Designed miniproteins, single chains, continued (2). Designs and how they scored, part 40

Each design is a single chain, and the fold is of that chain. pLDDT is the mean over its residues in the fold that is shown.

## One batch from the design tools (miniprotein)

Design m5365
Fold by ESMFold2-Fast:
Structure m5365 (fold): chain A 78 residues (1-78)
Amino acid sequence: GAATEAALAEVLAAKTAEEAAVATGGLLGAAGAEAPKEAAEALRAAAEKAGEVANKNPGLEGAKAAAKAVAEAAIAAA
């Protein structure tokens, strides 16, 4: 039901935000040529996942917040 869908969306949003945070930390901490590209790709993938979760769960603030955070990080990395 709706409660299960909301719980799943929150878990997915939290995992996506965590993945984005780890990737962003790696990008900001790594001055090397290879690591920034991999981190940017991970951020874009995380942004796509967060966007999908937010679009499927428009009433869930956590999913929208996660989507915004990873999208901003992906744009900054591009």
Scores: mean pLDDT 64

Design m5366
Fold by ESMFold2-Fast:
Structure m5366 (fold): chain A 75 residues (1-75)
Amino acid sequence: SKEKEAEEMKKKILEDTKLLLQVMSVEEVKKRFNQKLEALRKYLIEKLNMPEEEVEKFLKELKEEFNKMLEEKEK
């Protein structure tokens, strides 16, 4: 399903980001995360034809998970 594809892409972005946080500055990781977030937005809207409202909610949840990962790294 389209929802399953979106969730798999989200999981991959979060897993990749967690690995990058071990080897890169937080500033560099934020830049890369934002690039992936914008690419994901375009894919979900243009290729998966997801409603814009659902895409924004999905991206907000992904951003919240990213912020939690940043907090965990500081600990």
Scores: mean pLDDT 82

Design m5367
Fold by ESMFold2-Fast:
Structure m5367 (fold): chain A 93 residues (1-93)
Amino acid sequence: SDLLQAVTNRDIQRSVDILTRLYTDDNIPLSDLILRFGTALRQYLIQTYGGTSSRSRQAFQIFRDQGPSVINSSNIDDFRSRFTSMLSSIMSQ
């Protein structure tokens, strides 16, 4: 998927833009967007590090800790900000 490719390329801006477009153009709920991101993140981590690596565990811990806050975003600009912050934390190595 385009989202998996953006995550695999560590393209934070493209990942944010893809999810924002799905929300604005396709009316997909924020909870479903985060679920889609979680699926892409899992595939990226398995392909790049293996599913049980320390980096995969750390990335999923960040996702688990910050994901609920992103889902509870009050508007799309708040979503962009919170999601960008979470993804930046995940991609920092």
Scores: mean pLDDT 81

Design m5368
Fold by ESMFold2-Fast:
Structure m5368 (fold): chain A 72 residues (1-72)
Amino acid sequence: MEKKEEVKRILLEMDNADDPEAMSEWLQANREKYTALVKSLSREELLEVALEIMRERGASEEEIRELEEEAK
């Protein structure tokens, strides 16, 4: 998978954790991996991931457009 898709998947998995203990263990186990992936992405790739996550979480098109314009 592309690194951008991997970061998106990781963030969505964190959000979907239904157990606080499972989330904490997952965060500790994957913190280094997540940090390395984020650092390996360009600013544009990070913005695309953020926009996709915002859309999946129900952000408005106006909020998405504002974030995208700010990143110019």
Scores: mean pLDDT 69

Design m5369
Fold by ESMFold2-Fast:
Structure m5369 (fold): chain A 94 residues (1-94)
Amino acid sequence: SPEQERLQRAIATLEEMVAELRRLWEEDPEKGKEKLRLLGSLLAQEAIDLGDEATKARALEALELVDTDPERALELALESARQLIERMRALIEA
């Protein structure tokens, strides 16, 4: 279905962004923080679209922490991505 195709593309985009974020975090911390902000914003928006208040809250907390506690921000963003991808996969398989 068009909705399943959209969810599959969203999962692929999130997985690509997570991989790029992990690479940049090791190689270029400044670009890593920029990528974390982009991922956090995308995670919050996708969580809103799915009605996932818990993931939205974690993604927004990650965005607030990028400059003050970047390691915690990374942990929250990666956990939010993991939870959202799992939820999207469950919706495709239903």
Scores: mean pLDDT 89

Design m5370
Fold by ESMFold2-Fast:
Structure m5370 (fold): chain A 70 residues (1-70)
Amino acid sequence: MDPNVVELQKLLEELQKELEEQAKAGKKVSQKLLDKYNIVTEALTQVKRQGVDPQEALDKVKTKLKEIDG
């Protein structure tokens, strides 16, 4: 498996875990977490379905996530 795909999957799993924990606590889900989740999900879809380069997808994700975090 491509190491860049593995990194994207790991990011998605971490974000899914945080979203599930917030949902279980009955807490309103963070917009920042939703935005991060959508960015990673879109990147993985592009790699798996559209043949986008995994390294390029990961680099774009990292840039967007940094913008969200400030």
Scores: mean pLDDT 80

Design m5371
Fold by ESMFold2-Fast:
Structure m5371 (fold): chain A 84 residues (1-84)
Amino acid sequence: MIEEIVELIKKAINAKSLSEKVEYLEKLRELLEKHPLTAEDLQQIYASLPPEERPEAAQILEAAKLGLSAAELRELERLKKEAL
């Protein structure tokens, strides 16, 4: 389960299109609904990712938990760019 979650996060981070990213987020959301993550699970997930990918992984997990649509994910990406 944890390895599958990590794999989906990596695929979402490396997705080439918004549609592909949304597809991985939907799959991740289904897994999170069936297997709610503990704080310990979250630490293991982040430890399994390169430090450079951890901020994006956190955003992806949050987006998946919220069940964001393609339009909402696009808005989130826009806000992320504006926060710089």
Scores: mean pLDDT 74

Design m5372
Fold by ESMFold2-Fast:
Structure m5372 (fold): chain A 81 residues (1-81)
Amino acid sequence: MEENKRLAKLYEESAKEWEEGAEAYEKQGKTELAKLYKELSKKLKELAKAYEEGDLEKAKELEKEIQELTEKIYKLREEEA
C-alpha cells in the first residue's frame, strides 16, 4: 500500500528532525523541551510503524497523542521566548 508507506517515511523523517531538536535543547540545558522532543520523536516512529502495518486505528490514537505533545511543546517554547 503505497500511500501508507509514503506516510510512514514522512513520519520517520519528521521523527529524526525532532530527535535532532532534542539534542540541541539538551546542549542548551533546556531539559524539559529536550524530553518532550524525544517523546514526540518516539511517537512519530510508532506512528510510522502503524501506517506501515496498516493499523489505522492505532495511527489515529497516536496522531491524537502527537497533537497533544506538539501543543505542549509550542506552549513551552512560547514561554521560553
Scores: mean pLDDT 83

Design m5373
Fold by ESMFold2-Fast:
Structure m5373 (fold): chain A 105 residues (1-105)
Amino acid sequence: ELEKFYEELKKLIGEEEAERIMKDFKNYQIDLEVLLAIAEIILVLNKKYPDEETTRRILENIADYVEKVIKDPELAKQIRDIIENSPSMEDAIEAVIKLLEEKLK
């Protein structure tokens, strides 16, 4: 599960940043600020190297992490609803960023 997330993340943000993020996931230290940073990085990389399937899988893994580790099933549902209803993964990432920013206010 985490290994698949790592492989998809490496495709978008490179090995060094993917390793750092995976270490944070494994240590259960990830919070909404780290998720926001990940989403912002994914947005920049998807604009330069668009991959709709990889981006969708990463966003789905973020939602699973929010549900299982952060233990916020309502936020996870909102992220999944964004993935389902967005016309593109770029729109989905932007909507997730806005959702996380509102949660951090």
Scores: mean pLDDT 76

Design m5374
Fold by ESMFold2-Fast:
Structure m5374 (fold): chain A 89 residues (1-89)
Amino acid sequence: IDEILVKAEEVREETYKKYKEVVPEEEAEILGDMAEAVTLLEALGEEEEAAAYRKEVLEAIKAGDLEKAQAIVDEALDKAMEKVEELKE
């Protein structure tokens, strides 16, 4: 579990650093958070759910709706963290 959390955080940081050079900082942060959530969900065996969240976030960004993109990312992270906490108990 700790290894999964560390890996997800690394993916978030790498994604943010990569995109902050080519997109606005706010969008880069959303992409980083999305990458963290997707990495966690995939590690937890929720590959289809991870793919669905990634698609919705990217569609919201493409539409220029960063507020919606952030809300979707927050939901995905909350879902992933709930599953992580269940495994700790």
Scores: mean pLDDT 80

Design m5375
Fold by ESMFold2-Fast:
Structure m5375 (fold): chain A 100 residues (1-100)
Amino acid sequence: MEKIKELLDELLSHPNSTPFLAEPPEDFEEIRKAIKNPISLKDLREAVEKGEIKTLEEFKAKFDELFAQMKKVYPPDHPLYQQAEELKAKFDELYEKLFP
């Protein structure tokens, strides 16, 4: 759990995390309805703090779902899709570093 919190704190400090920290803006309400399992980085952080995510595999699965939902909602040319790709790359880097 300690390393999972460290990874989350590092990701939340990344500039590309800002659009995914809070609930989507009102103008994205229609987009949010298209998401299978709407998870923000804030929701994921709170779930870890509450002990709802207990394993590294569960944590990774939740993150993979978050990135997958963004890719379904936004086209590849959208700025948020590109930011999600960059954030995913940072996640993979930190994951490998903290859990070799």
Scores: mean pLDDT 66

Design m5376
Fold by ESMFold2-Fast:
Structure m5376 (fold): chain A 100 residues (1-100)
Amino acid sequence: MHMEELYEKAKEYAVEAAKLTAEGEEKIKHYYEKGDYEKAEEIAKKNSPKIKELAEKANEYLEKLPKEKQEEVEKEAAKAAEETRKKVEEEFKKEEEKEK
């Protein structure tokens, strides 16, 4: 496999895992703060196996990359997580504005 293909696959799975983790954490926090513990637990149970699978797939490709490329993937994943958290926070803000 080309280095480029390894990098793109590692980035794809790492970014998906990061986005799903960030989205899940913000949603769990929101429902917990609203007292909807059942929805918070449901999101955690649904997302945990998917996050684990994506992280394991990302790691399989990351192990084949040089350290410099691994660090690039980690930066892309961190950026995707931050953007996802901001988006979810904005969506909940808009939902609260619609109710009053």
Scores: mean pLDDT 83

Design m5377
Fold by ESMFold2-Fast:
Structure m5377 (fold): chain A 100 residues (1-100)
Amino acid sequence: SQNDIAIALGIAMNIQQLMTILSQSNIISSISTVANSTETSVIQSAIDQMNDIINQNNGQPPTASQISDIANDILTMAQDNGINMTDLNNKLSSVYSSIQ
């Protein structure tokens, strides 16, 4: 649904913001305290994709189009694994809020 895509975009944006503040290991450590292993694996995959894109962009952040592609991958992984995206987004938002 349109709402599912919007939530997936929110997840991708929250991951991008966390990556400007924390190392990948610190993000995974923090999210693993509130998320199960499957949810944590989806977040790790998204971080790995963002790092690959940043390297391809010569250290520049992903474009809006590249973020949209990551969001679509998150949506697909969530659907394939029965992950509640609203719950996952709330967990990420909670981690982001606790660090700011």
Scores: mean pLDDT 85

Design m5378
Fold by ESMFold2-Fast:
Structure m5378 (fold): chain A 71 residues (1-71)
Amino acid sequence: MLHPDVLEVIDSEVEALGQRNSLSSDEQAKLREEAIEIAQSEVDPVIAIRKIRLHLDVIDGVLTLKRVLLD
């Protein structure tokens, strides 16, 4: 089972990313699944949170660029 703090970070970061990039509920669900897999592969919750944030930051950058270009 995931640490509650890790799950809360996943939920808040995915929601914030989704709102910034106008992502559908299905797209947000996919990102949440990816973040959960990262969390499950990492025993330390602090390191898990850092890895999740890094992963989502990269995705946010790519989605922001696509949104600007596809205006």
Scores: mean pLDDT 80

Design m5379
Fold by ESMFold2-Fast:
Structure m5379 (fold): chain A 100 residues (1-100)
Amino acid sequence: DPPLSEAERKILNLAKRMLIDLLGEVDEIIKEGKENNDPEGAKKKIEELIKRSLKEMKKAIEEEGRRLNVPESVLERLLEELEQAMKNLLKTALERVDEL
């Protein structure tokens, strides 16, 4: 792989930290859904959380990317990758609730 710029690495590290925090929140919602026997409530909370988190992560990445003078084409690619990762996370999280 070509070496990432320092700016791209900083944005990816920011996204990674935010995703780790989000995964922890998703895990807690799934755990609560299992303990309360409320899979439908857990699914709704996960959908709302991921929707909110995607909006917040996009804003954070856009602001950091502009601060670091990242080219718009690179920023667009990183945002598309984030959207795909969040779509996959939602699908996997909902599947985990169905397996409770």
Scores: mean pLDDT 86

Design m5380
Fold by ESMFold2-Fast:
Structure m5380 (fold): chain A 89 residues (1-89)
Amino acid sequence: MDSAELLLEDPEKAKEKALEEFKKIAEKMKEEELKEALEELERVLATVPAEEERLRREAEELGKMEAYELVPHVVELLEEMKEILKEKL
């Protein structure tokens, strides 16, 4: 099934599935890969607050608040992925 459609229909279930798969990937990662993944997540998360404000304004302008509702779920998912990587280091 399309992961994007699952995120729209059930963000919590999509998040749990992604975290389960990510945990399995993290178990197979070497320390170098874990550090690189952390750096990538930190870079993405650093841009999210500014992007979130921009997306909120666009959603207001276009009347598509439904799309904006996905942003907090994606941020939460990335934060939980970051915690998994930190626990493995």
Scores: mean pLDDT 73

Design m5381
Fold by ESMFold2-Fast:
Structure m5381 (fold): chain A 77 residues (1-77)
Amino acid sequence: MREKFEELKRKIEEIYAFLKRLIELRGNTEIEIQIAVMQLEYTIRLAVQKAKDLNLSQEMIDEIKELGNKLIEEILS
């Protein structure tokens, strides 16, 4: 249970790191930033759905959502 929760958070962080690097490589254009935000939002939706399917606690689901929102803010900064 907790191991699956930690795995989901790691996956989100890995995707964030990949998208951040991709934006930097492609010149930090507005369109690349928008694409990255959309990809990250989709990833967070899938992670939340997976957490629900795994019967994770509401606290864990909320933490995944909070992590996702924080990372989206970081990309937009």
Scores: mean pLDDT 84

Design m5382
Fold by ESMFold2-Fast:
Structure m5382 (fold): chain A 89 residues (1-89)
Amino acid sequence: MIKIAELPEEVVKELLELIEEAKRLVREYHEARLAGDEARLQEVEERLEEVNKRLIELMSKYGGLSEEVLKALEELQALLDEIAAELAA
């Protein structure tokens, strides 16, 4: 069971901000790919990797997630799965 009280508010806020940033970057990646903008694709990929690394570090360090963080992660995963399916086609 995930316990909100076990996570510092700053960590929850950072996780939510990182997830929203990742979601925005995934959309930007899709748009840049459709436009054939290789320079933008590289920039977005680099930023997305940094965001993902930070998310993993925070989740590994604290172990717990709030309901808001879980919901945001589910939304991000759904967006990633949709784009990945389109890319694989």
Scores: mean pLDDT 72

Design m5383
Fold by ESMFold2-Fast:
Structure m5383 (fold): chain A 98 residues (1-98)
Amino acid sequence: MKEEVEVISRLTGAALRLIGLSQESLLLAKKAEELNKEIAEEAREAAEEALEAAKEAAKAGSGTVEEAKEAYKKAEEKIKEIEERLKEIKEKIKEELE
C-alpha cells in the first residue's frame, strides 16, 4: 500500500480546491462591489480563509503521515464551509439584482 503517497496526493488536491474557492470568492467580491459593499466584504473574507487553509494543507504535506491525515480532514471541512458560504453570497447577489 502507498498510503503516504495517497494522503499527500489527496492533501494536494484539497489545497488546489481551496485555491480555486479563493479565486471564485474574489470574483464574487468584484461582482458584489457595485451592488453591496457588505456582500463584497463577506466574499473577500471567504477568499482569505480559503487561501489560509490552502497554505496550512500545503505545509502539512511536509510533516508526518498523521499530520497530513489530520490536515486533510480540516481542509475537507473548510472546503464544505466555504462552498456553503459562496452559495449564500451568490443568493444575496441575486437578491440585490432584483
Scores: mean pLDDT 83

Design m5384
Fold by ESMFold2-Fast:
Structure m5384 (fold): chain A 61 residues (1-61)
Amino acid sequence: APPTDAELAALRDRFVAALVEKEGLSEEEARRRADNAVAAIRQDPLYWPIFLRELEELEAA
């Protein structure tokens, strides 16, 4: 099933935190990348499992 708006908001916040903590990005750049991921998922829901896996791998690093 496609993700809900709440699930996309949670994914975005998790991506921002992980990109800042694990990749050392600024909050502004992390937000830009997270917003781009959410936009891609909204346009094509098949990206949801792909970005979720990428996020989980980043958080586990």
Scores: mean pLDDT 85

Design m5385
Fold by ESMFold2-Fast:
Structure m5385 (fold): chain A 95 residues (1-95)
Amino acid sequence: MKEEIKEKALRILYSELYELYKKGIPVDEATREALKRILLGTIEKLKEGEDPVSAPKEEIDKRYEEFVKNFDKLPPEMKALFEEGKKLIDEYIEK
């Protein structure tokens, strides 16, 4: 159960970070706060058995694959955001 929620939250994190990268959105304090709120809301919905994303699973998976493929090309601040997001997921899943 925790592992499944973690996997789904991680895929959403990857998808959100790829959208930021694709749109050229700067990684600043406001972006970090927005991502944190998205992740927390996502984890809460997943814990309640709700689907936090209306997009088809295939589209989310494709965004995840594109993020992984382009990971080496990401700015250092984007990679730091990914690590921060992973830590948030780990901490909040245990609540």
Scores: mean pLDDT 72

Design m5386
Fold by ESMFold2-Fast:
Structure m5386 (fold): chain A 90 residues (1-90)
Amino acid sequence: MLKFSEKLKQLGKEFTELLLKGAEKKELEELVKKIEEELKKEKFPKEVIELVVEALRTQVEAAVLIKEGREEEARKLAEEKQKELEELKK
């Protein structure tokens, strides 16, 4: 199992806090970019970086849809991503 650095854990916590407070899409996307850059700097495998970034981008999109009152679309995105992750855990 890959261990995240303290810096990556802090960035992940900041991302979750921004999501919970209903931050703007731009703020969330900027933080996703910072997380991606830190993962690259710490030399994580490309496949791991792509999975993490895709998961974070899905959360940003869901948060934007919720803010726009499109809660059903946000729920469907979350359900589809959860199903993909469950298939990978087999």
Scores: mean pLDDT 76

Design m5387
Fold by ESMFold2-Fast:
Structure m5387 (fold): chain A 65 residues (1-65)
Amino acid sequence: MSLEEQLKKAIETVKNAKSLAEARAGLRDALDIAEQMGNTELAEKFREAMKAKTLEEIKKKVDEI
C-alpha cells in the first residue's frame, strides 16, 4: 500500500475515533507517514492537532488539513 493510502487510512482513523486516545494514535500514525513522505508542512499540521485537548478539537483541526 502506498504512503498516500496509508496516510488516508490514518486520517480516517482520527475522523472515526470514539476516544481521545484513538484520535491521538491515528494522529501519531499520520505524523509518522507525513515525515516518511518528507512533507514537513503536513507533519507540522498534525503536530499542531496533537496539542488539542478534546476529541472534537482534534477532528476539527484534522478537517482543516
Scores: mean pLDDT 83

Design m5388
Fold by ESMFold2-Fast:
Structure m5388 (fold): chain A 76 residues (1-76)
Amino acid sequence: LSPEEKARLERSLELLGRAAERTLAAAPSDEYDPAREVEWGQRAIAEARALLAASDEPLPEAEAAIEEAERILAEL
């Protein structure tokens, strides 16, 4: 990996990590419901999409990860 590619991957991972943190913060704190797993997955994708749209730089690795997550959820 070039230094530029590595930096972009790190930015993509930071973005995806923030999306996961936002999703977890929005999850009910006192009850776990397995039926909400798909709902939480959709929430995580929406949060990641919002963060990607707010990014001033293109993050193709983040975009690819979000697309793969969307594909996986659609197969459930």
Scores: mean pLDDT 74

Design m5389
Fold by ESMFold2-Fast:
Structure m5389 (fold): chain A 80 residues (1-80)
Amino acid sequence: SHMARQKLLERRIEALKDAIAKMLGVPRSVVEDAAKKLTREYGIEKALEMMISLYRKLGDVPLSPEQEELAERAEEAIKG
């Protein structure tokens, strides 16, 4: 069960990497490096939340203040 959960989270992050890279017009490798840094620093579940928040921001979806902070951290990791 734990291994299955981990694989699902990893697959979700992979899909988000592709989407975010296309929306920002950056190489997928840049988003991949950012996702690895966020996962190392915050853990996989929090990294996924940050990437979802950025994806929503890029899609012009209204965010809560907490989601805006998560999106900003993800965007900073991508932009340097």
Scores: mean pLDDT 83

Design m5390
Fold by ESMFold2-Fast:
Structure m5390 (fold): chain A 64 residues (1-64)
Amino acid sequence: TAEKAAEGALKGGLAGGMKEELAKKASDYIRQGDAEAGKKAAREGLPSGPLGAAAMEKAAIEVE
């Protein structure tokens, strides 16, 4: 569900080092059904490199 995907994105983003404000923003977008805006906000909040890439992939799987 969108709620489950939004919760996963918030928890995964925070665990992956995402700024709290951006993690909440990404979660809100996903809950509203705007998966692309949610992915963009998550990408901007995550650190670059393998850890950030893995967190983004996990968030994308939960949304899609």
Scores: mean pLDDT 61

Design m5391
Fold by ESMFold2-Fast:
Structure m5391 (fold): chain A 71 residues (1-71)
Amino acid sequence: SSKAKKIAEARKKKIESGAQSGLDMMGASSDAIAYRSDPKKVEEARKRIDQAAAEEAANIAKYDAEIKAIE
C-alpha cells in the first residue's frame, strides 16, 4: 500500500542518515588525531563532531515523526 511504501522510505532514509553521520564523525575524529599539534584545527574538528551528532539527533527525530504521522 502507499502507506507501507512511505513508512519503508522513511525507515530507509533514517538508516542512510545514521550511516552518513557515522562517516562524518569518523572523519572529524581522524582530523583531531592528525592535527593534534594544532589547537585551532583540533577545536574545529571537535565542533564538526558536535555538529554531526546534533544533525543525527535531528534526523532521527524527523524520520521517527514521519513514521509516526503515517502510522
Scores: mean pLDDT 84

Design m5392
Fold by ESMFold2-Fast:
Structure m5392 (fold): chain A 107 residues (1-107)
Amino acid sequence: MEEKVEKFKEYLKKNEFKPSDLLNLLKNIDPELFSSEETQERLYEILARLFAVDEDPFKLIGKLIGEEGLSVKDAFKKLEEEAKKVEADPELVERLVEILKEEAEKV
């Protein structure tokens, strides 16, 4: 578990696309959907659950929207469905969500 948390922190440091940047991009594309705190919490859960099983959530978002041409709403729904299928450690998911929230609150 600790190695997974450290790997996630390194992933965020090396990724040019921070959680706050992703959230701001999504708010610009669909402000009605992503201005809700509930939707933002769901996004963090999706990112955390996918990473917990060694999937790259930012790469998946880029593929669904950029390559497959899905709307942000349809891409979000598809990612949420995939995240729900994943049997991730609840304690690990909670720790990754807290990291994402902390990084999103940093200016």
Scores: mean pLDDT 72

Design m5393
Fold by ESMFold2-Fast:
Structure m5393 (fold): chain A 84 residues (1-84)
Amino acid sequence: MEEAIRKAIEVAVKTYEELVRVRPDGPEKEAEILRRGASEMMEILKDLPSEEQNDLVGRLVDIVVEAVRDGLSREELRERLEKV
């Protein structure tokens, strides 16, 4: 796995852990946490073509949102992220 992709996955895991820990009561706080995570992933992946960068970050964010919604474990989340 490329080093940059590995770092982006770690940001996705941290974003998941913050969402689980904070359990935001409103959509604004959830969106803020997700936007910060996405921004950090975009910065890590900035050397990729814009289309690939947007696609990859979108997939990572979607996996995080699904994991929170479905109550997946951190281990199950990591396995899904590593398959991107």
Scores: mean pLDDT 81

Design m5394
Fold by ESMFold2-Fast:
Structure m5394 (fold): chain A 79 residues (1-79)
Amino acid sequence: MDSVDLMSEEARARLRELREEYLERMKELGVDPRAPSEEAAGQRVAELLVRAGVPREVAERVAEGDEEAALEAARWLGR
């Protein structure tokens, strides 16, 4: 049986679903999360996330392309 505490395939599927919600939310903020690879785009993403209530540490990691940080940011943006 799959174990959720080991990041099973089910858990990964749920994380992908959360990422889709995050992408929708980022578009609502006027940010294209597909383009955070450039420094200028990364700075803009980080600034907008901080203004939306995401901790700067998480926002900066999202700008670096950290998927775990993107999921954490989605939780903050959903508030």
Scores: mean pLDDT 63

Design m5395
Fold by ESMFold2-Fast:
Structure m5395 (fold): chain A 94 residues (1-94)
Amino acid sequence: SEFEELVQKAIDLTQADLSVIKGHPHEEEYKKAIEALRAAMSREEIAKGSKEKGNELLKEIEEKDDLEKFEVYRKALIEHQVERGLALIQEAIG
């Protein structure tokens, strides 16, 4: 599904090298966005990310200066974490 693809791209972005955005006019905004994604993920989920794909995706977003696209990935990741949390609660209630 499109949602699953957005979640995987968000996970890949957590592995991205911040040097990709070094010197960009919005470097601090991109850095904070990536740090926020990392903070929203477990170490296990971050490990599922691809640094290569994350770097490619971050470079594409940076070249287009498309922070709005980054927000789409961030929202998908947050929704994924909420769904995972609800599933864990449901398992604990059994």
Scores: mean pLDDT 75

Design m5396
Fold by ESMFold2-Fast:
Structure m5396 (fold): chain A 90 residues (1-90)
Amino acid sequence: MEVKRFRLADPVSGRRIEAEVDLERGEVRFTGETAADSGAYLPPLTPEERERLARDVKALGEAMVEIARRNGHEEQADAVRAWTAEWLAR
């Protein structure tokens, strides 16, 4: 319905990305990538901030998997599921 904007911190690469998810159009756009040489990608978040971020990451991951599958990109759907699982495990 709405275009959702998520902020991501990749726990593997340390890369920070903003993602726009348009569920009506079935599109994901990655914007706002920051330098890989940024400091700690494991920031000292409060428990509340971490819980909120985990929920947002899970929601984004599910939306991206749905979009990737709809577009026939099963390999990307698998990669997104793996990334989401790594984020939530950390």
Scores: mean pLDDT 60

Design m5397
Fold by ESMFold2-Fast:
Structure m5397 (fold): chain A 86 residues (1-86)
Amino acid sequence: MDISPLYNFPESKVKLDLEIIDKNEEELKKAIKDTLIEAGFSEEVAEKSAEVGVEKMRELAEKEDIGFGKLFSESLKAAYEYAKSQ
């Protein structure tokens, strides 16, 4: 069994939960921004769209119990649609 690097998180459950959320937002923003830049969008549009994706992830995480894979997919989709509309 491979131990996730997540074991480096703090002792506190509250702090651990916050770091998990923060890490997911960081990964999502990075992935969306990189994907959009690769797709030919400007850095400015990619940055703004990544923020939209993060907002979507926060919204879904607060209102629905969805796995992070689904949250990532929906967030990326929202960001991409936003970038397309610019």
Scores: mean pLDDT 66

Design m5398
Fold by ESMFold2-Fast:
Order: structure tokens, then C-alpha cells, then sequence
Structure m5398 (fold): chain A 76 residues (1-76)
């Protein structure tokens, strides 16, 4: 189920990036903060699973490994 968590994290990161590229409004800033908070919770769960499944201790390594496995499976 790590793939689903990673996809949700990637979706949240993309949405945050898009909102950050828009003019700064209080509404957009509030949405960015809510998305960041949700991403932080998912990142903690993702890291817990990545450590258990792959022995990885950093988000950057976990992201790279899981993305690579997902891409390999989809390009089959």
C-alpha cells in the first residue's frame, strides 16, 4: 500500500507547487497550509513503512526506490 501513499503525497506536492505559483491570497495560503499538514502526516507513515519494507531511513531514498518500483511495474 506504500504506492498509494506515495501517489497521494506526489499529488499533494504537485497541488502545493501549483498554488505557490499563483498570486498570494489568504485563501490560497490557507489551502497550502492544509495540504502541507496532510502531506507531513502521510510522509511520516510512508517513512515508517519504507524503513520496515526497504530498510530506508530518509524520505529522499524512500521516494526514489518506491517511484522506481512503481514506474517499473506500470511500464511492464
Amino acid sequence: MMEEILLELLSLRLKIGVLESLPKTEENEKEIEELRKRAEELEREFMRLAKEKYGLETLNEADAVVIREMLRKREE
Scores: mean pLDDT 72

